# Designs tried in a protein design run: designed miniproteins, single chains, continued (4). Part 113

Each design is a single chain, and the fold is of that chain. pLDDT is the mean over its residues in the fold that is shown.

## One batch from the design tools (miniprotein)

Design m15927
Fold by ESMFold2-Fast:
Structure m15927 (fold): chain A 92 residues (1-92)
Amino acid sequence: MTEEELKKGLELVPKEAFEAVENKEISVLQALQGLEVAKMVAEKLGDKEAVEKLEKAIEELVEKYKGEGEEALKKVEEQKKELEKKKKELEE
């Protein structure tokens, strides 16, 4: 898969995540997990604009689905911190 295809896909992720939650195809937690993965991919590609848009989409999703969104975001952030800590302990 080319970097151009990947960047184009990243632009669509926020819209697709919101649509899937609205259609009850995925949970708010699953949508936030997908957005965080997309953000990590954007960071690895050096696409600062995509990172910023994905951060904003995460915030908008949490605000729109108050309660579930806040709890889901907290779980995702805790999982992310645990993974980062374990990576440091393993020295990559």
Scores: mean pLDDT 75

Design m15928
Fold by ESMFold2-Fast:
Structure m15928 (fold): chain A 75 residues (1-75)
Amino acid sequence: MTPEALKAVYEGMSPEARERARKAVEEGLPVTPEMFSEEDAQAVAENARKGGGSFDTPEGAMRAAVAGVLYAEGH
């Protein structure tokens, strides 16, 4: 996924979605669709897809959200 797509995923997330993804990364927890609203999960998948990724499933969207947080916040 491109840097532009990672930034778009991160910026497209609600503050609550960013916090959930960040907390999951920090705690080493698996990221599940239930941690996000359906709307947040779909928005993440759409933004990741625009960057040339194949994140059209809820699980793929969660992975894209984590990648966006890691990229934007310098993990």
Scores: mean pLDDT 69

Design m15929
Fold by ESMFold2-Fast:
Structure m15929 (fold): chain A 95 residues (1-95)
Amino acid sequence: SDGLYRPNPLLLELLRQAGETRETYTLTQILNAVFRLLDSGELAEEIRDPISGAVIAYRLKPDSPLRKILGVDVLGASDLEGLEERLLTQSELVP
Protein backbone atom coordinates (compact mmCIF):
# COMPACT_ATOMS: atom_id res chain seq x y z
CA SER A 1 0.00 0.00 0.00
CA ASP A 2 1.22 3.50 -0.91
CA GLY A 3 -0.48 4.69 2.30
CA LEU A 4 0.82 7.14 4.89
CA TYR A 5 1.86 5.88 8.34
CA ARG A 6 1.98 7.78 11.63
CA PRO A 7 4.96 6.47 13.67
CA ASN A 8 4.60 5.66 17.36
CA PRO A 9 7.06 7.43 19.73
CA LEU A 10 9.74 4.70 19.37
CA LEU A 11 9.76 4.71 15.54
CA LEU A 12 9.45 8.54 15.56
CA GLU A 13 12.63 8.72 17.74
CA LEU A 14 14.43 6.62 15.09
CA LEU A 15 13.13 8.82 12.22
CA ARG A 16 14.09 12.05 14.07
CA GLN A 17 17.61 10.59 14.50
CA ALA A 18 17.68 10.28 10.66
CA GLY A 19 16.83 14.03 10.43
CA GLU A 20 13.19 13.44 9.44
CA THR A 21 10.75 16.19 10.51
CA ARG A 22 7.41 14.92 9.10
CA GLU A 23 4.51 13.56 11.19
CA THR A 24 3.49 10.94 8.54
CA TYR A 25 5.59 8.79 6.20
CA THR A 26 5.31 6.31 3.37
CA LEU A 27 6.85 2.88 4.02
CA THR A 28 9.59 3.71 1.46
CA GLN A 29 10.49 6.89 3.41
CA ILE A 30 10.67 4.91 6.69
CA LEU A 31 12.91 2.22 5.13
CA ASN A 32 15.16 4.82 3.44
CA ALA A 33 15.63 6.67 6.76
CA VAL A 34 16.52 3.44 8.63
CA PHE A 35 19.00 2.32 5.93
CA ARG A 36 20.63 5.80 5.91
CA LEU A 37 21.20 5.50 9.69
CA LEU A 38 22.58 1.94 9.33
CA ASP A 39 24.96 3.08 6.55
CA SER A 40 26.10 6.13 8.60
CA GLY A 41 27.05 3.93 11.61
CA GLU A 42 24.64 5.80 13.95
CA LEU A 43 22.48 2.72 14.73
CA ALA A 44 24.97 -0.09 14.29
CA GLU A 45 28.48 -1.25 13.46
CA GLU A 46 28.79 -2.98 10.07
CA ILE A 47 29.93 -6.62 10.13
CA ARG A 48 31.81 -7.32 6.91
CA ASP A 49 32.90 -10.53 5.25
CA PRO A 50 36.73 -10.56 5.73
CA ILE A 51 37.32 -11.89 2.17
CA SER A 52 34.79 -9.95 0.02
CA GLY A 53 34.46 -6.82 2.21
CA ALA A 54 30.66 -6.99 1.77
CA VAL A 55 28.37 -6.03 4.66
CA ILE A 56 26.77 -9.28 5.93
CA ALA A 57 25.19 -8.02 9.18
CA TYR A 58 24.86 -5.05 11.56
CA ARG A 59 25.70 -5.08 15.29
CA LEU A 60 23.01 -2.84 16.80
CA LYS A 61 23.96 -0.29 19.47
CA PRO A 62 22.36 -1.18 22.87
CA ASP A 63 20.65 2.24 23.27
CA SER A 64 19.34 2.27 19.66
CA PRO A 65 15.57 2.64 19.09
CA LEU A 66 16.01 0.06 16.29
CA ARG A 67 17.38 -2.49 18.80
CA LYS A 68 14.30 -1.85 21.01
CA ILE A 69 11.96 -2.37 18.02
CA LEU A 70 13.67 -5.56 16.77
CA GLY A 71 14.80 -7.08 20.11
CA VAL A 72 18.05 -8.39 18.58
CA ASP A 73 21.72 -7.43 19.06
CA VAL A 74 22.75 -8.40 15.50
CA LEU A 75 20.70 -7.65 12.39
CA GLY A 76 21.44 -10.42 9.87
CA ALA A 77 19.90 -11.33 6.49
CA SER A 78 16.85 -13.07 8.06
CA ASP A 79 16.17 -9.99 10.26
CA LEU A 80 16.41 -7.71 7.19
CA GLU A 81 13.76 -9.86 5.43
CA GLY A 82 11.32 -9.08 8.29
CA LEU A 83 12.38 -5.44 8.80
CA GLU A 84 9.47 -3.83 6.86
CA GLU A 85 6.77 -5.73 8.82
CA ARG A 86 8.47 -5.09 12.20
CA LEU A 87 8.85 -1.34 11.51
CA LEU A 88 5.17 -1.12 10.51
CA THR A 89 4.16 -2.61 13.93
CA GLN A 90 5.53 0.72 15.31
CA SER A 91 3.15 2.82 13.18
CA GLU A 92 -0.53 3.34 12.35
CA LEU A 93 -1.97 3.65 8.84
CA VAL A 94 -3.46 7.15 8.39
CA PRO A 95 -7.16 7.00 7.38
Scores: mean pLDDT 81

Design m15930
Fold by ESMFold2-Fast:
Structure m15930 (fold): chain A 89 residues (1-89)
Amino acid sequence: MEMNEEERKKYLQKLMEELELPSLEDAERVAEAMKEAAKKAQSSEKVAQELQAFEDEVLKERDELLRKRRIAAKIAELVGDLELAELLR
């Protein structure tokens, strides 16, 4: 998906605000992890099922920020970025 520079900056700023991340660099790491996790889910039914089961589990969480951060942390774990996963917890 092609984004112009302005659209990408707005996307990263929004992601940083929604997840209360300390920097745009961390938002970019989350965006890259989400992209990689989506690619893995397309090639692996097991990864897709694991991610869906986790999303269903966190649906009971009423705190929108905590719910989003937990999903992002799980995505980071699935792509092997353990430092990012720890940041999001």
Scores: mean pLDDT 75

Design m15931
Fold by ESMFold2-Fast:
Structure m15931 (fold): chain A 74 residues (1-74)
Amino acid sequence: MAALRIEIGPDEEARVRRVVLDGREVWEAWVPVTDTGTGQRFDAVAEGADSPEEAIRAARAHARLAERQSREAA
């Protein structure tokens, strides 16, 4: 399986992978995110997308949601 390293922002880097699931090509993406309150880093993941761009968009949305949740909870 092929893996790609894609930049999705000035300081953001996504990893994208093509996967074949049940005879269908889908894309998975991982976007690193840092909790600004704790400094802890984790990856936001999106799976089962129809394109690498869709996977990155979904993973980035998950990352931004996590950052907003962390900010509102703090």
Scores: mean pLDDT 66

Design m15932
Fold by ESMFold2-Fast:
Structure m15932 (fold): chain A 95 residues (1-95)
Amino acid sequence: MKKAEELKEEMRKTIEEALEKVKKAADALEADISNEPTASKEVLDALNAIGKQVRKVFEETDASDNAIAAEMFDEAKKTVLQMGEMMREAKEKAY
């Protein structure tokens, strides 16, 4: 129980940090197309951080934590899709 709450807090922090990182990357890309490699690296780092947290939740939760784990996985999925849209829009404006 306490570990699941800690994992939820960690996931929330990971999502906040990932979105902030991708927003800065998208802003940089929109300003100058030459920032695309750096922006892509920042997005990959954010995706890896979320993926690592998803894996940690999966490894540290069991069937009794399914509802909390499912909520965290859904939030992670929505965040990944949002990050993808942010980068797509930035590329369209840069090109």
Scores: mean pLDDT 78

Design m15933
Fold by ESMFold2-Fast:
Structure m15933 (fold): chain A 67 residues (1-67)
Amino acid sequence: SHMDNTEGLAGLALSADPSLSAEDARAGAEAVVKAGGNMPAEEAKALALQAGTTERGAQAIGQLAGL
């Protein structure tokens, strides 16, 4: 689904790490959504980290990947 879950995932990343910029949170969320979002938490976390999200933010994104 191309339904934009990016903002939801970015919001979760920002809640987990308030030092994270909104831009970096969106980059991590977008990477996971574009990859289909249907993957193990560790893979989603790795994609978010590669996109520039902080470890805390990427962990939060990973926890909801595959929904």
Scores: mean pLDDT 74

Design m15934
Fold by ESMFold2-Fast:
Structure m15934 (fold): chain A 96 residues (1-96)
Amino acid sequence: DYAAAAEAARHAADQLRAKADQFRKQGRTDLAKLFTELADLFDRAADAAAAGDVDAYEAALQATQPVVEALMKDPEGAAAIRAIYAAAQARAAELL
């Protein structure tokens, strides 16, 4: 349901912001910026899902693709994205 989708997206946003903070502390400002942008998109997806706005939810998720592609070009960014997506898949399985 929309509440479950909103919770999953919000949880992903929290994980992405934690990674942005970690990379910022490491001086990896490039990765911190990309993880912050991705977190903002998942927050928008969560807000859209909570409102039942399917079009806005889908648009927010589609907008994550180029940011994820940029992160996947860096080995540390790729490892962090894989970990977050694995956690998101596990959470989605619990909510289904």
Scores: mean pLDDT 83

Design m15935
Fold by ESMFold2-Fast:
Structure m15935 (fold): chain A 68 residues (1-68)
Amino acid sequence: MLKELEEELKEKKEKGDGDGLLEVAVKFMEEGRYELAKEAAKLAIENGAKDSPTVSGIMIAYIGAEIE
């Protein structure tokens, strides 16, 4: 659920869990919440997540949502 994902994002950010933040970003993208997915992916990289292809995918989805 969207509210649960937003709470999970806050929890992972507080803990500095980069990999957890990336997982939340993927979940936001799957829910079509591209702006939140982009923000979570950005926070994930700032906290040490190592999956740059996933971050790129989320950014592309965000751009697509803005144009649509």
Scores: mean pLDDT 69

Design m15936
Fold by ESMFold2-Fast:
Structure m15936 (fold): chain A 76 residues (1-76)
Amino acid sequence: MSPIEKSNETAKEAEKLGVDEGKKLAEQSAKLFKESDALLRSSRTPTPEQLEEALRLAKEGGKLLEEAKKLIDKGK
């Protein structure tokens, strides 16, 4: 699964378990991964600056996804 799909599935799991904060973090993670993907798709040959920004967004998205998973695990 793509990072965006993983974040969306995590948001659905949080919603089913009633973990509102986990859902919000997973949704924000998905948004950051979408922004990263959009930068990579903005050009056939992304600039080094676009690649660096996309990597920063993906790292932030990954951190939020891990926090969402920790909240879901506590909610189980």
Scores: mean pLDDT 80

Design m15937
Fold by ESMFold2-Fast:
Structure m15937 (fold): chain A 67 residues (1-67)
Amino acid sequence: GSTVTVTNVGEKPIADLTNGVYPPGTTFTFPASDVEITENSDGEVVIRDRKTGRVLVGSADDLEIKT
């Protein structure tokens, strides 16, 4: 199936609400069917894996998202 790849291209760590923080240059890959990506009015991107319950939070300016 299709995948979604999220890369931290910024200078700040990405927060994982369950597992801590990941440095700049970290790449995450999700099945497209299992991932929900939302952006709030403050420019924060929330990436949720519906299968595992994993949640990543980062700035829209710091994240590169590829399908």
Scores: mean pLDDT 76

Design m15938
Fold by ESMFold2-Fast:
Structure m15938 (fold): chain A 81 residues (1-81)
Amino acid sequence: MEKEKEEALERVAELAIKAVDAIDSGNTQEAARYLREMTEIARKAGLTKEDAEKASELVYKRMKDPEKGRRAAGLVLLAAP
């Protein structure tokens, strides 16, 4: 995988986790900002469905809570084309 694409996948995964944390904390504005950044990064990096699946794997590796990991992975899949 190209280094630039790998960095985009890692950033999208990080933002998905932050978006879930913001939603759980009731911080709607922060959640919306993270979701917008995820979508923009995915669009600009040209992420495919397969790339989104790889980013969801990164979410599970970073999240110790499986339920939060599942929700964040879902956000990644929705943000990618």
Scores: mean pLDDT 79

Design m15939
Fold by ESMFold2-Fast:
Structure m15939 (fold): chain A 60 residues (1-60)
Amino acid sequence: MIDTSGVDPQTAQRVAQRIRQLIDQGLSLSQAIATTFRELSDRIGEDRATLIISAALRIL
């Protein structure tokens, strides 16, 4: 009943892991999100990056 086709769960998990890794390296949550969003948006566009980051934040 809920359409879950927007984001691959494995992709969301990898992005959540990247955000966690950056936080563990000393970045704040906001800085880790901004860094990861920039890396993703450069490769796949801002709209897709926004969906993936939102999914990753739900896993964190």
Scores: mean pLDDT 78

Design m15940
Fold by ESMFold2-Fast:
Structure m15940 (fold): chain A 90 residues (1-90)
Amino acid sequence: MQLNIDEYLKMDEDQRKQKMRDMIRQIALDAGVSEKQADIIADAVMRGMSEDEALKKAGVKDPEKKLRIEMEIGVLRVAEAVINTIKKKE
């Protein structure tokens, strides 16, 4: 799913949390895990679990799927950290 940075910057904290959850869920689905696994991963990551712990909780055993999800969520977290840094300076 493509992130519209301009719209994301205009969102309040609750809207951003929901958007982040939806993006994490979509990353997991695109990697080929089940809808139940995608929901577990999204909820666990949103509660502050690491990507590795979230994937382990969801029972994702395929190393390729694990690596793909971890990398894509990692990129998303870096983007969020940059956006949050910009917001704090304004």
Scores: mean pLDDT 77

Design m15941
Fold by ESMFold2-Fast:
Formats: C-alpha cells, sequence, structure tokens
Structure m15941 (fold): chain A 107 residues (1-107)
C-alpha cells in the first residue's frame, strides 16, 4: 500500500465523517459511525471481537481496531490510536492502511 493511497483513504474518511469540517472526528455520532464500520468489517472476516457503540475512542474500540489490523496484516506499531474524545488525521493513518489492505475503501 502506497503512502498516497493511505492519504486518499484518510481524506475520504474525513469527508464522510467530519460533519463540522474542523479536521477532527469528535466523540458522538462521528466516532459511532466508525465503530459501526469497524464492527461490520470484523463480522465480515468472521471475528467475534466487537467495539461498543458509544461514540467514544475507548479500550473496546482500540481492541477492535487492533484485531482488524491483525486481519489486514498491518503492524500494531503503525496504529497511533489512543483512548480519548477525538481522532485527528494522523490517528486515522493506521486505520486507513488497514481499510485499503482489506479493500474496504474504494480507491
Amino acid sequence: VSEEEVEKAVEKLFSLLDSDGDGVLEAGLEIEYLQHMVNFLLSMFGSKVKAEINGKVDESFLNAVKELAGIAKVPLSEMTLKVGDKLTREDLVGLAKVLVRLGAVPL
């Protein structure tokens, strides 16, 4: 996966999820949508791991993203996600790489 493909995937995610255009995905509906998307992909690959749908970047969400990274063969060292109330573009780079490798982002 090229850096340009990952960058385009990040911009596509922000275009779809960043409803206020501030360049940050905030706790609430924006993160909730990401949680649903991650859970859908995990289910598609037969995983029993699920993130709680609560609109927060919590441990359940991080565990779900790590599981998805394992399925996509993306190193966990490339995942910069931390427990919190917002996600920046930089936080989504690892997840975007996972999505591109799984063919989940139409590029």
Scores: mean pLDDT 74

Design m15942
Fold by ESMFold2-Fast:
Structure m15942 (fold): chain A 91 residues (1-91)
Amino acid sequence: MPMDEEGAIAGRLTAEGALEGAEKGGGPTAGTAAAISAIGEADDASMRGGDAREQAEAAREGAVRAAEAGGGEEGRRGAEEGGRRGLEAAE
């Protein structure tokens, strides 16, 4: 199967982890923002021809930025930890 499927799975797992972590640390607004940003960044990376790792990293970085905006340092830290676990699970 094309790399797009592997990348989509990596992006989704990263987004799920970042959502849970951000929500736990920064509340539901931070969690929702992290998930939306992670999915969008993974999709953008995929459109630019990024591989599974690139898509997952883009998702994680986007989630962290959005979680910080919505939930401060606690949201950022939660998204970082959750996203890292999601990325690790996808590899």
Scores: mean pLDDT 75

Design m15943
Fold by ESMFold2-Fast:
Structure m15943 (fold): chain A 74 residues (1-74)
Amino acid sequence: MEKEEKKIEEELKNAKTGEEVRDLLTKSPKTKKIAEKVINKITNDISSEDSHHIMSLMIEMGVDEALKRREAEK
């Protein structure tokens, strides 16, 4: 678990878009749980810049998913 958590943390830090964050959250149920824990840890324990970066990517991911969902339903 801890080794996978570190790998996901690295992938989140290297993520440039919300789509990359979404990929981590949708890969599998197990990976989603680990990624959610890592995101919570980063936003709690990391300095304002890292926290801001991850929060921004999460917002972008949520907005992108909501827009795609609406387009598909129309």
Scores: mean pLDDT 70

Design m15944
Fold by ESMFold2-Fast:
Structure m15944 (fold): chain A 92 residues (1-92)
Amino acid sequence: SEVEEQARAFTRAVFEAEPTEEQWELAAEILPAVARELARAIQADPRLAGTPLQQVLIRTLEELRERAEELSPEEIKEALRSIAAAIRRHLA
């Protein structure tokens, strides 16, 4: 689906480049798909494999998905930016 393709593109941008502002806005709207694709990428990346950060990131994505109805789009974007920043710090 287009949603799954957009979630994969966002996830690729998090790991390999920088998401555009449009991709950040869209990610908040399609959070369940984004959380799934990010979790898959975090589990598959050998640089994160077996680290405490891998488990923290997975749990944070699960909690964000569960609380999505309680959060504004801005709060969801802030949480996703925080997750992306943690990934980039570890991969640097």
Scores: mean pLDDT 86

Design m15945
Fold by ESMFold2-Fast:
Structure m15945 (fold): chain A 98 residues (1-98)
Amino acid sequence: MLDEARAALAASTLRGPVEVEIKLENVSPKIKELLEQLEADLRAAGVPLRLKITINEKENKFEIEIELPDVTTPAGDALQRALGLFLQALFEEIEKEK
């Protein structure tokens, strides 16, 4: 999944500011690693997006906010698919922790 997400990001022709805000409290090392890897991949790709993820297991809080460029283009669709694959991997990892 992550390799497919990286390939989709690398294939994107969209370039612009990358805004990533990740706040993690009381999460497993695997979840933290997945999110740090996503942030690195997004910044390396240089695609225009805004991503905010807040996870706090003690407060039972799980929030994801994504603002993508125009998704009617093939490049926008590819970015949306890449993020979808990442979110699937993240949810699968969260399920394993319980």
Scores: mean pLDDT 69

Design m15946
Fold by ESMFold2-Fast:
Structure m15946 (fold): chain A 62 residues (1-62)
Amino acid sequence: GAVSVGEVDGKYVVGAREGDQELIRVADTKEGAIEAVRELAEELPAIKPKVDKAEEVLRAIP
């Protein structure tokens, strides 16, 4: 699976993809985005190994 995280217009965007499945979440806070990554890992277990790295990247955004 693939995970992408970033910030757009003061909001945090989290995307997860595995095969034909793509899920996107938007959060107003870093903590909300981190929780969204964890929720996406429940829907797409293939991204579980990337959750910790995605959390670190989100926390590093200024």
Scores: mean pLDDT 82

Design m15947
Fold by ESMFold2-Fast:
Structure m15947 (fold): chain A 63 residues (1-63)
Amino acid sequence: SPLEELGRRLDEAVDRAVRLYEEDLRTNRPDLTDEQIAAEVEQLRRRLEGFRRRRLEEARAAL
């Protein structure tokens, strides 16, 4: 369905954004430990998952 396809695309976008953010932190933040980087990455993932969920909810409501 279009909503399921949107959900999959959003999941892929979240995974890519999180991966790029982790790589950026590892390159540009030598002051951070691996544990601190993992915490920053998890915080971003949770925020993006919240946006993903709300976008899908709005798309469903528009039907």
Scores: mean pLDDT 85

Design m15948
Fold by ESMFold2-Fast:
Structure m15948 (fold): chain A 84 residues (1-84)
Amino acid sequence: MGLELLLEKLKKKAEEIYKEYKEELGEELAKEVGEEVFKPLEEFIEKGIPLGRPEHFEKLEKETEKLVKEKYEELLKKKKEEEK
């Protein structure tokens, strides 16, 4: 159903983000982005979305992307400070 498809899509997106971010952040920090953003979202989906609805899924996807970008930028700043 739509809920399961969204969850699968989010897991795949987490893997892509891990691959992209590990190049800049390193594998350990990139993995943290996926776990800190996508794991809570997965739990939220299990609790908060009993039915798959396109509008609800699009909002979650946008919010997830925003959280990922914010976390990625935060970790990039931290990495730059460590490199100096």
Scores: mean pLDDT 64

Design m15949
Fold by ESMFold2-Fast:
Structure m15949 (fold): chain A 109 residues (1-109)
Amino acid sequence: SDDLRQKLVDKAEEYIKLAEEYYEKAKEAYENESLEKTKELLKKFGYYVGMALSYAGAALAIDESTAELVQRADELMDELNELKEEIPEAKEYIDEGFEEGVKEATEEL
C-alpha cells in the first residue's frame, strides 16, 4: 500500500539522519573526549546504520524509485567499515550495534 511505502521511506530517512548525526558525534568524541564515550556513540551509529539499511531495503522491495535510500545506506556502511579500521578498539561495539539494528528492523518489518 502507499501508506506502507511512505512509512518505510520515512523510517529509512529518519535512521539515515540519525546515523549521520551519531557519526559526527563519534568523530567529535574521538578527538575531544574519551575512547569510552566514542565506543558508546559508535555503537549507536552502528545501530542506526543497521536500521537504515534494513528499512531502505524494504522500501526498495516495494518501490524501485526509492533506490537512492539504499545508496545512502550503503555509503553509511562504507563509513562504518572505515571506522572499524581506524578505531579497532570500537569494532565490537560497532558490530554489536549494527546487529541489534538489523534485528530490531527485521522484527518490525
Scores: mean pLDDT 88

Design m15950
Fold by ESMFold2-Fast:
Structure m15950 (fold): chain A 99 residues (1-99)
Amino acid sequence: SEAEKKKAGEWMVKRAEELLKETEEALKKLEEAVKKGDLEAAKRALLEIELNVGMARIIYGVGLVTGSLTEEQRKKLEEILKKMDEILERARKLVKELE
């Protein structure tokens, strides 16, 4: 039980870190699309950011409900989510300013 919870928590943190990295790369694509005035490419990059943020929120919620997170893992996931939310706000603003 404890070994299974530890593995689940480690997987959740790793997956959230991967989602943050994908979100940062999607923001770079969005910024390049904005520089080119490519609204459709910017909207596709925003959709990628929105999906990754949504998935990270689901992972966090599952971790809380199952009790699979240590205090350290919970704080790390909260820091990742905060960074992802900041990227999402920036991405939405950039797309709105291009429209």
Scores: mean pLDDT 90

Design m15951
Fold by ESMFold2-Fast:
Structure m15951 (fold): chain A 69 residues (1-69)
Amino acid sequence: HMEETIEKVREILREAGVSDEAIDRAIQALENGLKAGNKEASATGVAIVLYREGKPEAAEKVREIILES
């Protein structure tokens, strides 16, 4: 379920301290990428946001969640 994947990713981004504006942009990009079938590119894009926040473990968790979706 794409909706479940998006909600899990949103929760991780929020807990990592990403701003609401940046979360909304990241989720919009993720939703568009998943609809286009680009799971790997979508996972990488969201992971980069978490790497920039200094949260590499959260970045890998998000990558796994998206790729398993």
Scores: mean pLDDT 81

Design m15952
Fold by ESMFold2-Fast:
Order: C-alpha cells, then structure tokens, then sequence
Structure m15952 (fold): chain A 95 residues (1-95)
C-alpha cells in the first residue's frame, strides 16, 4: 500500500526534476521545483487512485532530495539515472 504510493511519488518527482533541468533551472532550483510540483502531483494522483497521499508526498520529497545529492556527487545525468535505477529495483520487489 504505502510502498507503492511512495514509489509513485518518487517517480513523479524524478520526472519533474528532469523537466526543471530541461527548462534551464540549476540543480538547487530543480530540487525545489521537484519537491513542490512533484509533491502536489503525487498527492493528487494518489488521491485519484485511492492510495496513501501522505506516502506519495514523502516519496516525492525524499526522491527529489536524493536526486539532488546524487547529481551533486556524480553530475545530473548520472545522478538521475542512479535514482531511476533504485526506484525501478524497489518497484520490481513489489511486483
């Protein structure tokens, strides 16, 4: 239940982080945008699906923060791919 909502939120935030970077935002701005926009979209989507909206918001926030830290360490392209891989591995465990 909550694990699926968390991963939904994480995926949404990662997409929003990527979109912010494509629009020319800095890593710091992309993190803030992904947290704000990703959390909003994750909550709405979770509510539509009848799953935990708080868990989805948490997933969005924590994934955006993790993507930012990874991007600072290894660059945006590699950092986002590492977080995407981690989310996919967690999703497979729930399948």
Amino acid sequence: KKERAYLLGGGIALIEFYNALLEGKSLEEAKEYAIEKGSELARKRAEELGIDPEAAEKGARETAERAYEKAKEVGAEKGLEEVKKELNEEAEKLS
Scores: mean pLDDT 84

Design m15953
Fold by ESMFold2-Fast:
Structure m15953 (fold): chain A 81 residues (1-81)
Amino acid sequence: SLEEEIEKLKKAFETFTKSLIDAVKAGKLSVQQGVNAVRQFAAYVKREIEKLEKDPENAKKLIETVEKMEKEAIARIKEVG
């Protein structure tokens, strides 16, 4: 369902964002590298949604969710630096 897909996206973004924050705190990534990684991941996910989701209303809601999670993840990573 759309709700299950949204939940899966939120969990994936949370896991990825936490790993990037940990890497920045450990000095393995710069803040800018972490921000760029989130942007690249969000761009990839949005392209996959547009390619694979056949319902345009579902695609729009999923893309809006990705864009919100991207902005929140970038803000969290910037606070670490």
Scores: mean pLDDT 88

Design m15954
Fold by ESMFold2-Fast:
Structure m15954 (fold): chain A 73 residues (1-73)
Amino acid sequence: TLEDLVNQLANELKPLTLNEKIFIGQMLGLDVNKIAAITDPKQLAALLIQAAKAQGLDLETIFSIIRYIKANA
C-alpha cells in the first residue's frame, strides 16, 4: 500500500544527514528550501513519492539513490 511505502521510505530516510536528504530531493526536482524545512521523515517520504510521480519516475529510483548514499557513507 502507499502507507507501507511511506513507512518503508521514512525508515530509510531517518538515518540520513540533511545534505543527503537534500541530494535525493534535488535529484527528484525539489527545491532545497522545501526539503530543509521538513523535519518529519514520513512527511519527507510522502513529498519524495509525490515528486517522483509528478516527474513520471519509477518509485524504485528513490530507493536506488538511498542505496547509493548508504554504500558511500
Scores: mean pLDDT 82

Design m15955
Fold by ESMFold2-Fast:
Structure m15955 (fold): chain A 72 residues (1-72)
Amino acid sequence: MIELTERVEVKSKEEALEIAKQIAEGLSAMPGTEKVEIRVEETPEETVVTVTATFRLPNGTVVVLTLELVTK
């Protein structure tokens, strides 16, 4: 299994959700994508919107891509 994670700061929860939706739609359209999920976690200090995509390669290797969009 291969895991790739990126973290990006955005200005608002609304912006984070819009970006997450666009990325999730693009990833869901790709061949070999098994699952795409959006998760939202809110604290008094910040909101984290996480997009996780699970992709299976032809050799059976599973790749998990995680994008975290963080607001302040």
Scores: mean pLDDT 80

Design m15956
Fold by ESMFold2-Fast:
Structure m15956 (fold): chain A 64 residues (1-64)
Amino acid sequence: APVTVRKINGLYVGYVTVDGKEVVVGVADTEEGARRMAELGLPGARAHPERALKLTEEILKILE
C-alpha cells in the first residue's frame, strides 16, 4: 500500500513511499488521523521528495 502507519512513542506516524523511500507526512494521536494525513500528503511528498525526506529526518528526531 502507498500509505503505512506506525506507532512511535505513543503517537501514530503516517508514511508514504516516494522514489523507493519512506517519508513521514503526518503525526497524530490516532491511527486513522495519521492515515488520513498520509493520504492527503502523498501528492505533496511526490511533488517535493527531497523536502519530504528532510522533514522526515526532523520529525523522527523529535519523536526519539
Scores: mean pLDDT 81

Design m15957
Fold by ESMFold2-Fast:
Structure m15957 (fold): chain A 62 residues (1-62)
Amino acid sequence: AEGLAKTAEAEGRRGGELAKGEHGELAFQYGMKAAEAGRAGDGVKAAEYGRLAGEHTRLGGG
């Protein structure tokens, strides 16, 4: 959970820096949701949102 929260925060920041177009914005939003879930102790939701953030980063060319 803690490791996933740190990874989600990093992915959220990357998504924000790459927020150029719809996929960049979605990557940022899902990364933030993953970080929030991780801080709340919901590792399952944190992992799910982190995966979505990564997928949108890839689709957006980041």
Scores: mean pLDDT 71

Design m15958
Fold by ESMFold2-Fast:
Structure m15958 (fold): chain A 70 residues (1-70)
Amino acid sequence: MMSIDQMLERADEAEKDPNTSLEELRSLLQQAQDLRKRLLAENASYRDLLRAHTAESTLFTSIRRRERKE
């Protein structure tokens, strides 16, 4: 499973890369959601939860923009 730092970096790069497929974005969103769920179960810090949520929000926004074109 990706670390929070890796997930944030991957989400940001995927958003900026127009070649990232919709399927890849959806896969990354699922991974971000799984990470956040795991962090909640492990009683992670509020800061870590916010960082995970930021990655999820970035990916969700990117998917919505792509869905309008595909």
Scores: mean pLDDT 77

Design m15959
Fold by ESMFold2-Fast:
Structure m15959 (fold): chain A 62 residues (1-62)
Amino acid sequence: GPAAEAALARLRELAATAPTAAGRSLAMSGYHEVERLIAEGGSDAVAAASGEAGLAAAQRAD
């Protein structure tokens, strides 16, 4: 849904642009986790929350 799609877009951008390899790796890990939750039929809110956690982890690695 729209919240999970917004999280995926932000994680994709961060995976491409984050200044550190650690930040990029964590952003890609978060992206795959959001995709997995969507594929398993998870709610938009749960997938988006996982994406936000991945974004926060990647940003802290920078």
Scores: mean pLDDT 83

Design m15960
Fold by ESMFold2-Fast:
Structure m15960 (fold): chain A 69 residues (1-69)
Amino acid sequence: SAMEEEAERILEGFRKAAEAGDEAAMKKGLLELYELKYVDALREALRILEETGAAPEVIEFARRLLEEM
């Protein structure tokens, strides 16, 4: 679906931001996934953050967005 294609596109950019340690780009991607209201994509983003060892602030931000969905 168009939503799944958009989520995949956002997640690809998000993975690159996480690997680069770009906290601003990671937060932007999390907000884009939150606005899309696609819970599974936001859960995948949280998994990427945990796997790449992202800053605790960014991980907490992702958890808060999931709680608001």
Scores: mean pLDDT 86

Design m15961
Fold by ESMFold2-Fast:
Structure m15961 (fold): chain A 77 residues (1-77)
Amino acid sequence: SPLLEEAVELIRELIERVEQYLEGIFNGDEETIKEVEEKVERLRELMEKLSPEEQEEVRELMAELFEKIKAEVEKLR
């Protein structure tokens, strides 16, 4: 599915750039904040259009993203 491929690519990009995005957000970088907001909004739109099976696949990738966010936030302690 082209929609699933787009959702997977968005999450993959978020996973790869998690440290960069968090640093930009914490520094108040408006361009970074806008980019993350646009990607999250697009992912939300895609999730609404995916089949239940495709949504489950995306949720598994989201779990990986959340684990990486948690690890990066832990480094800031």
Scores: mean pLDDT 83

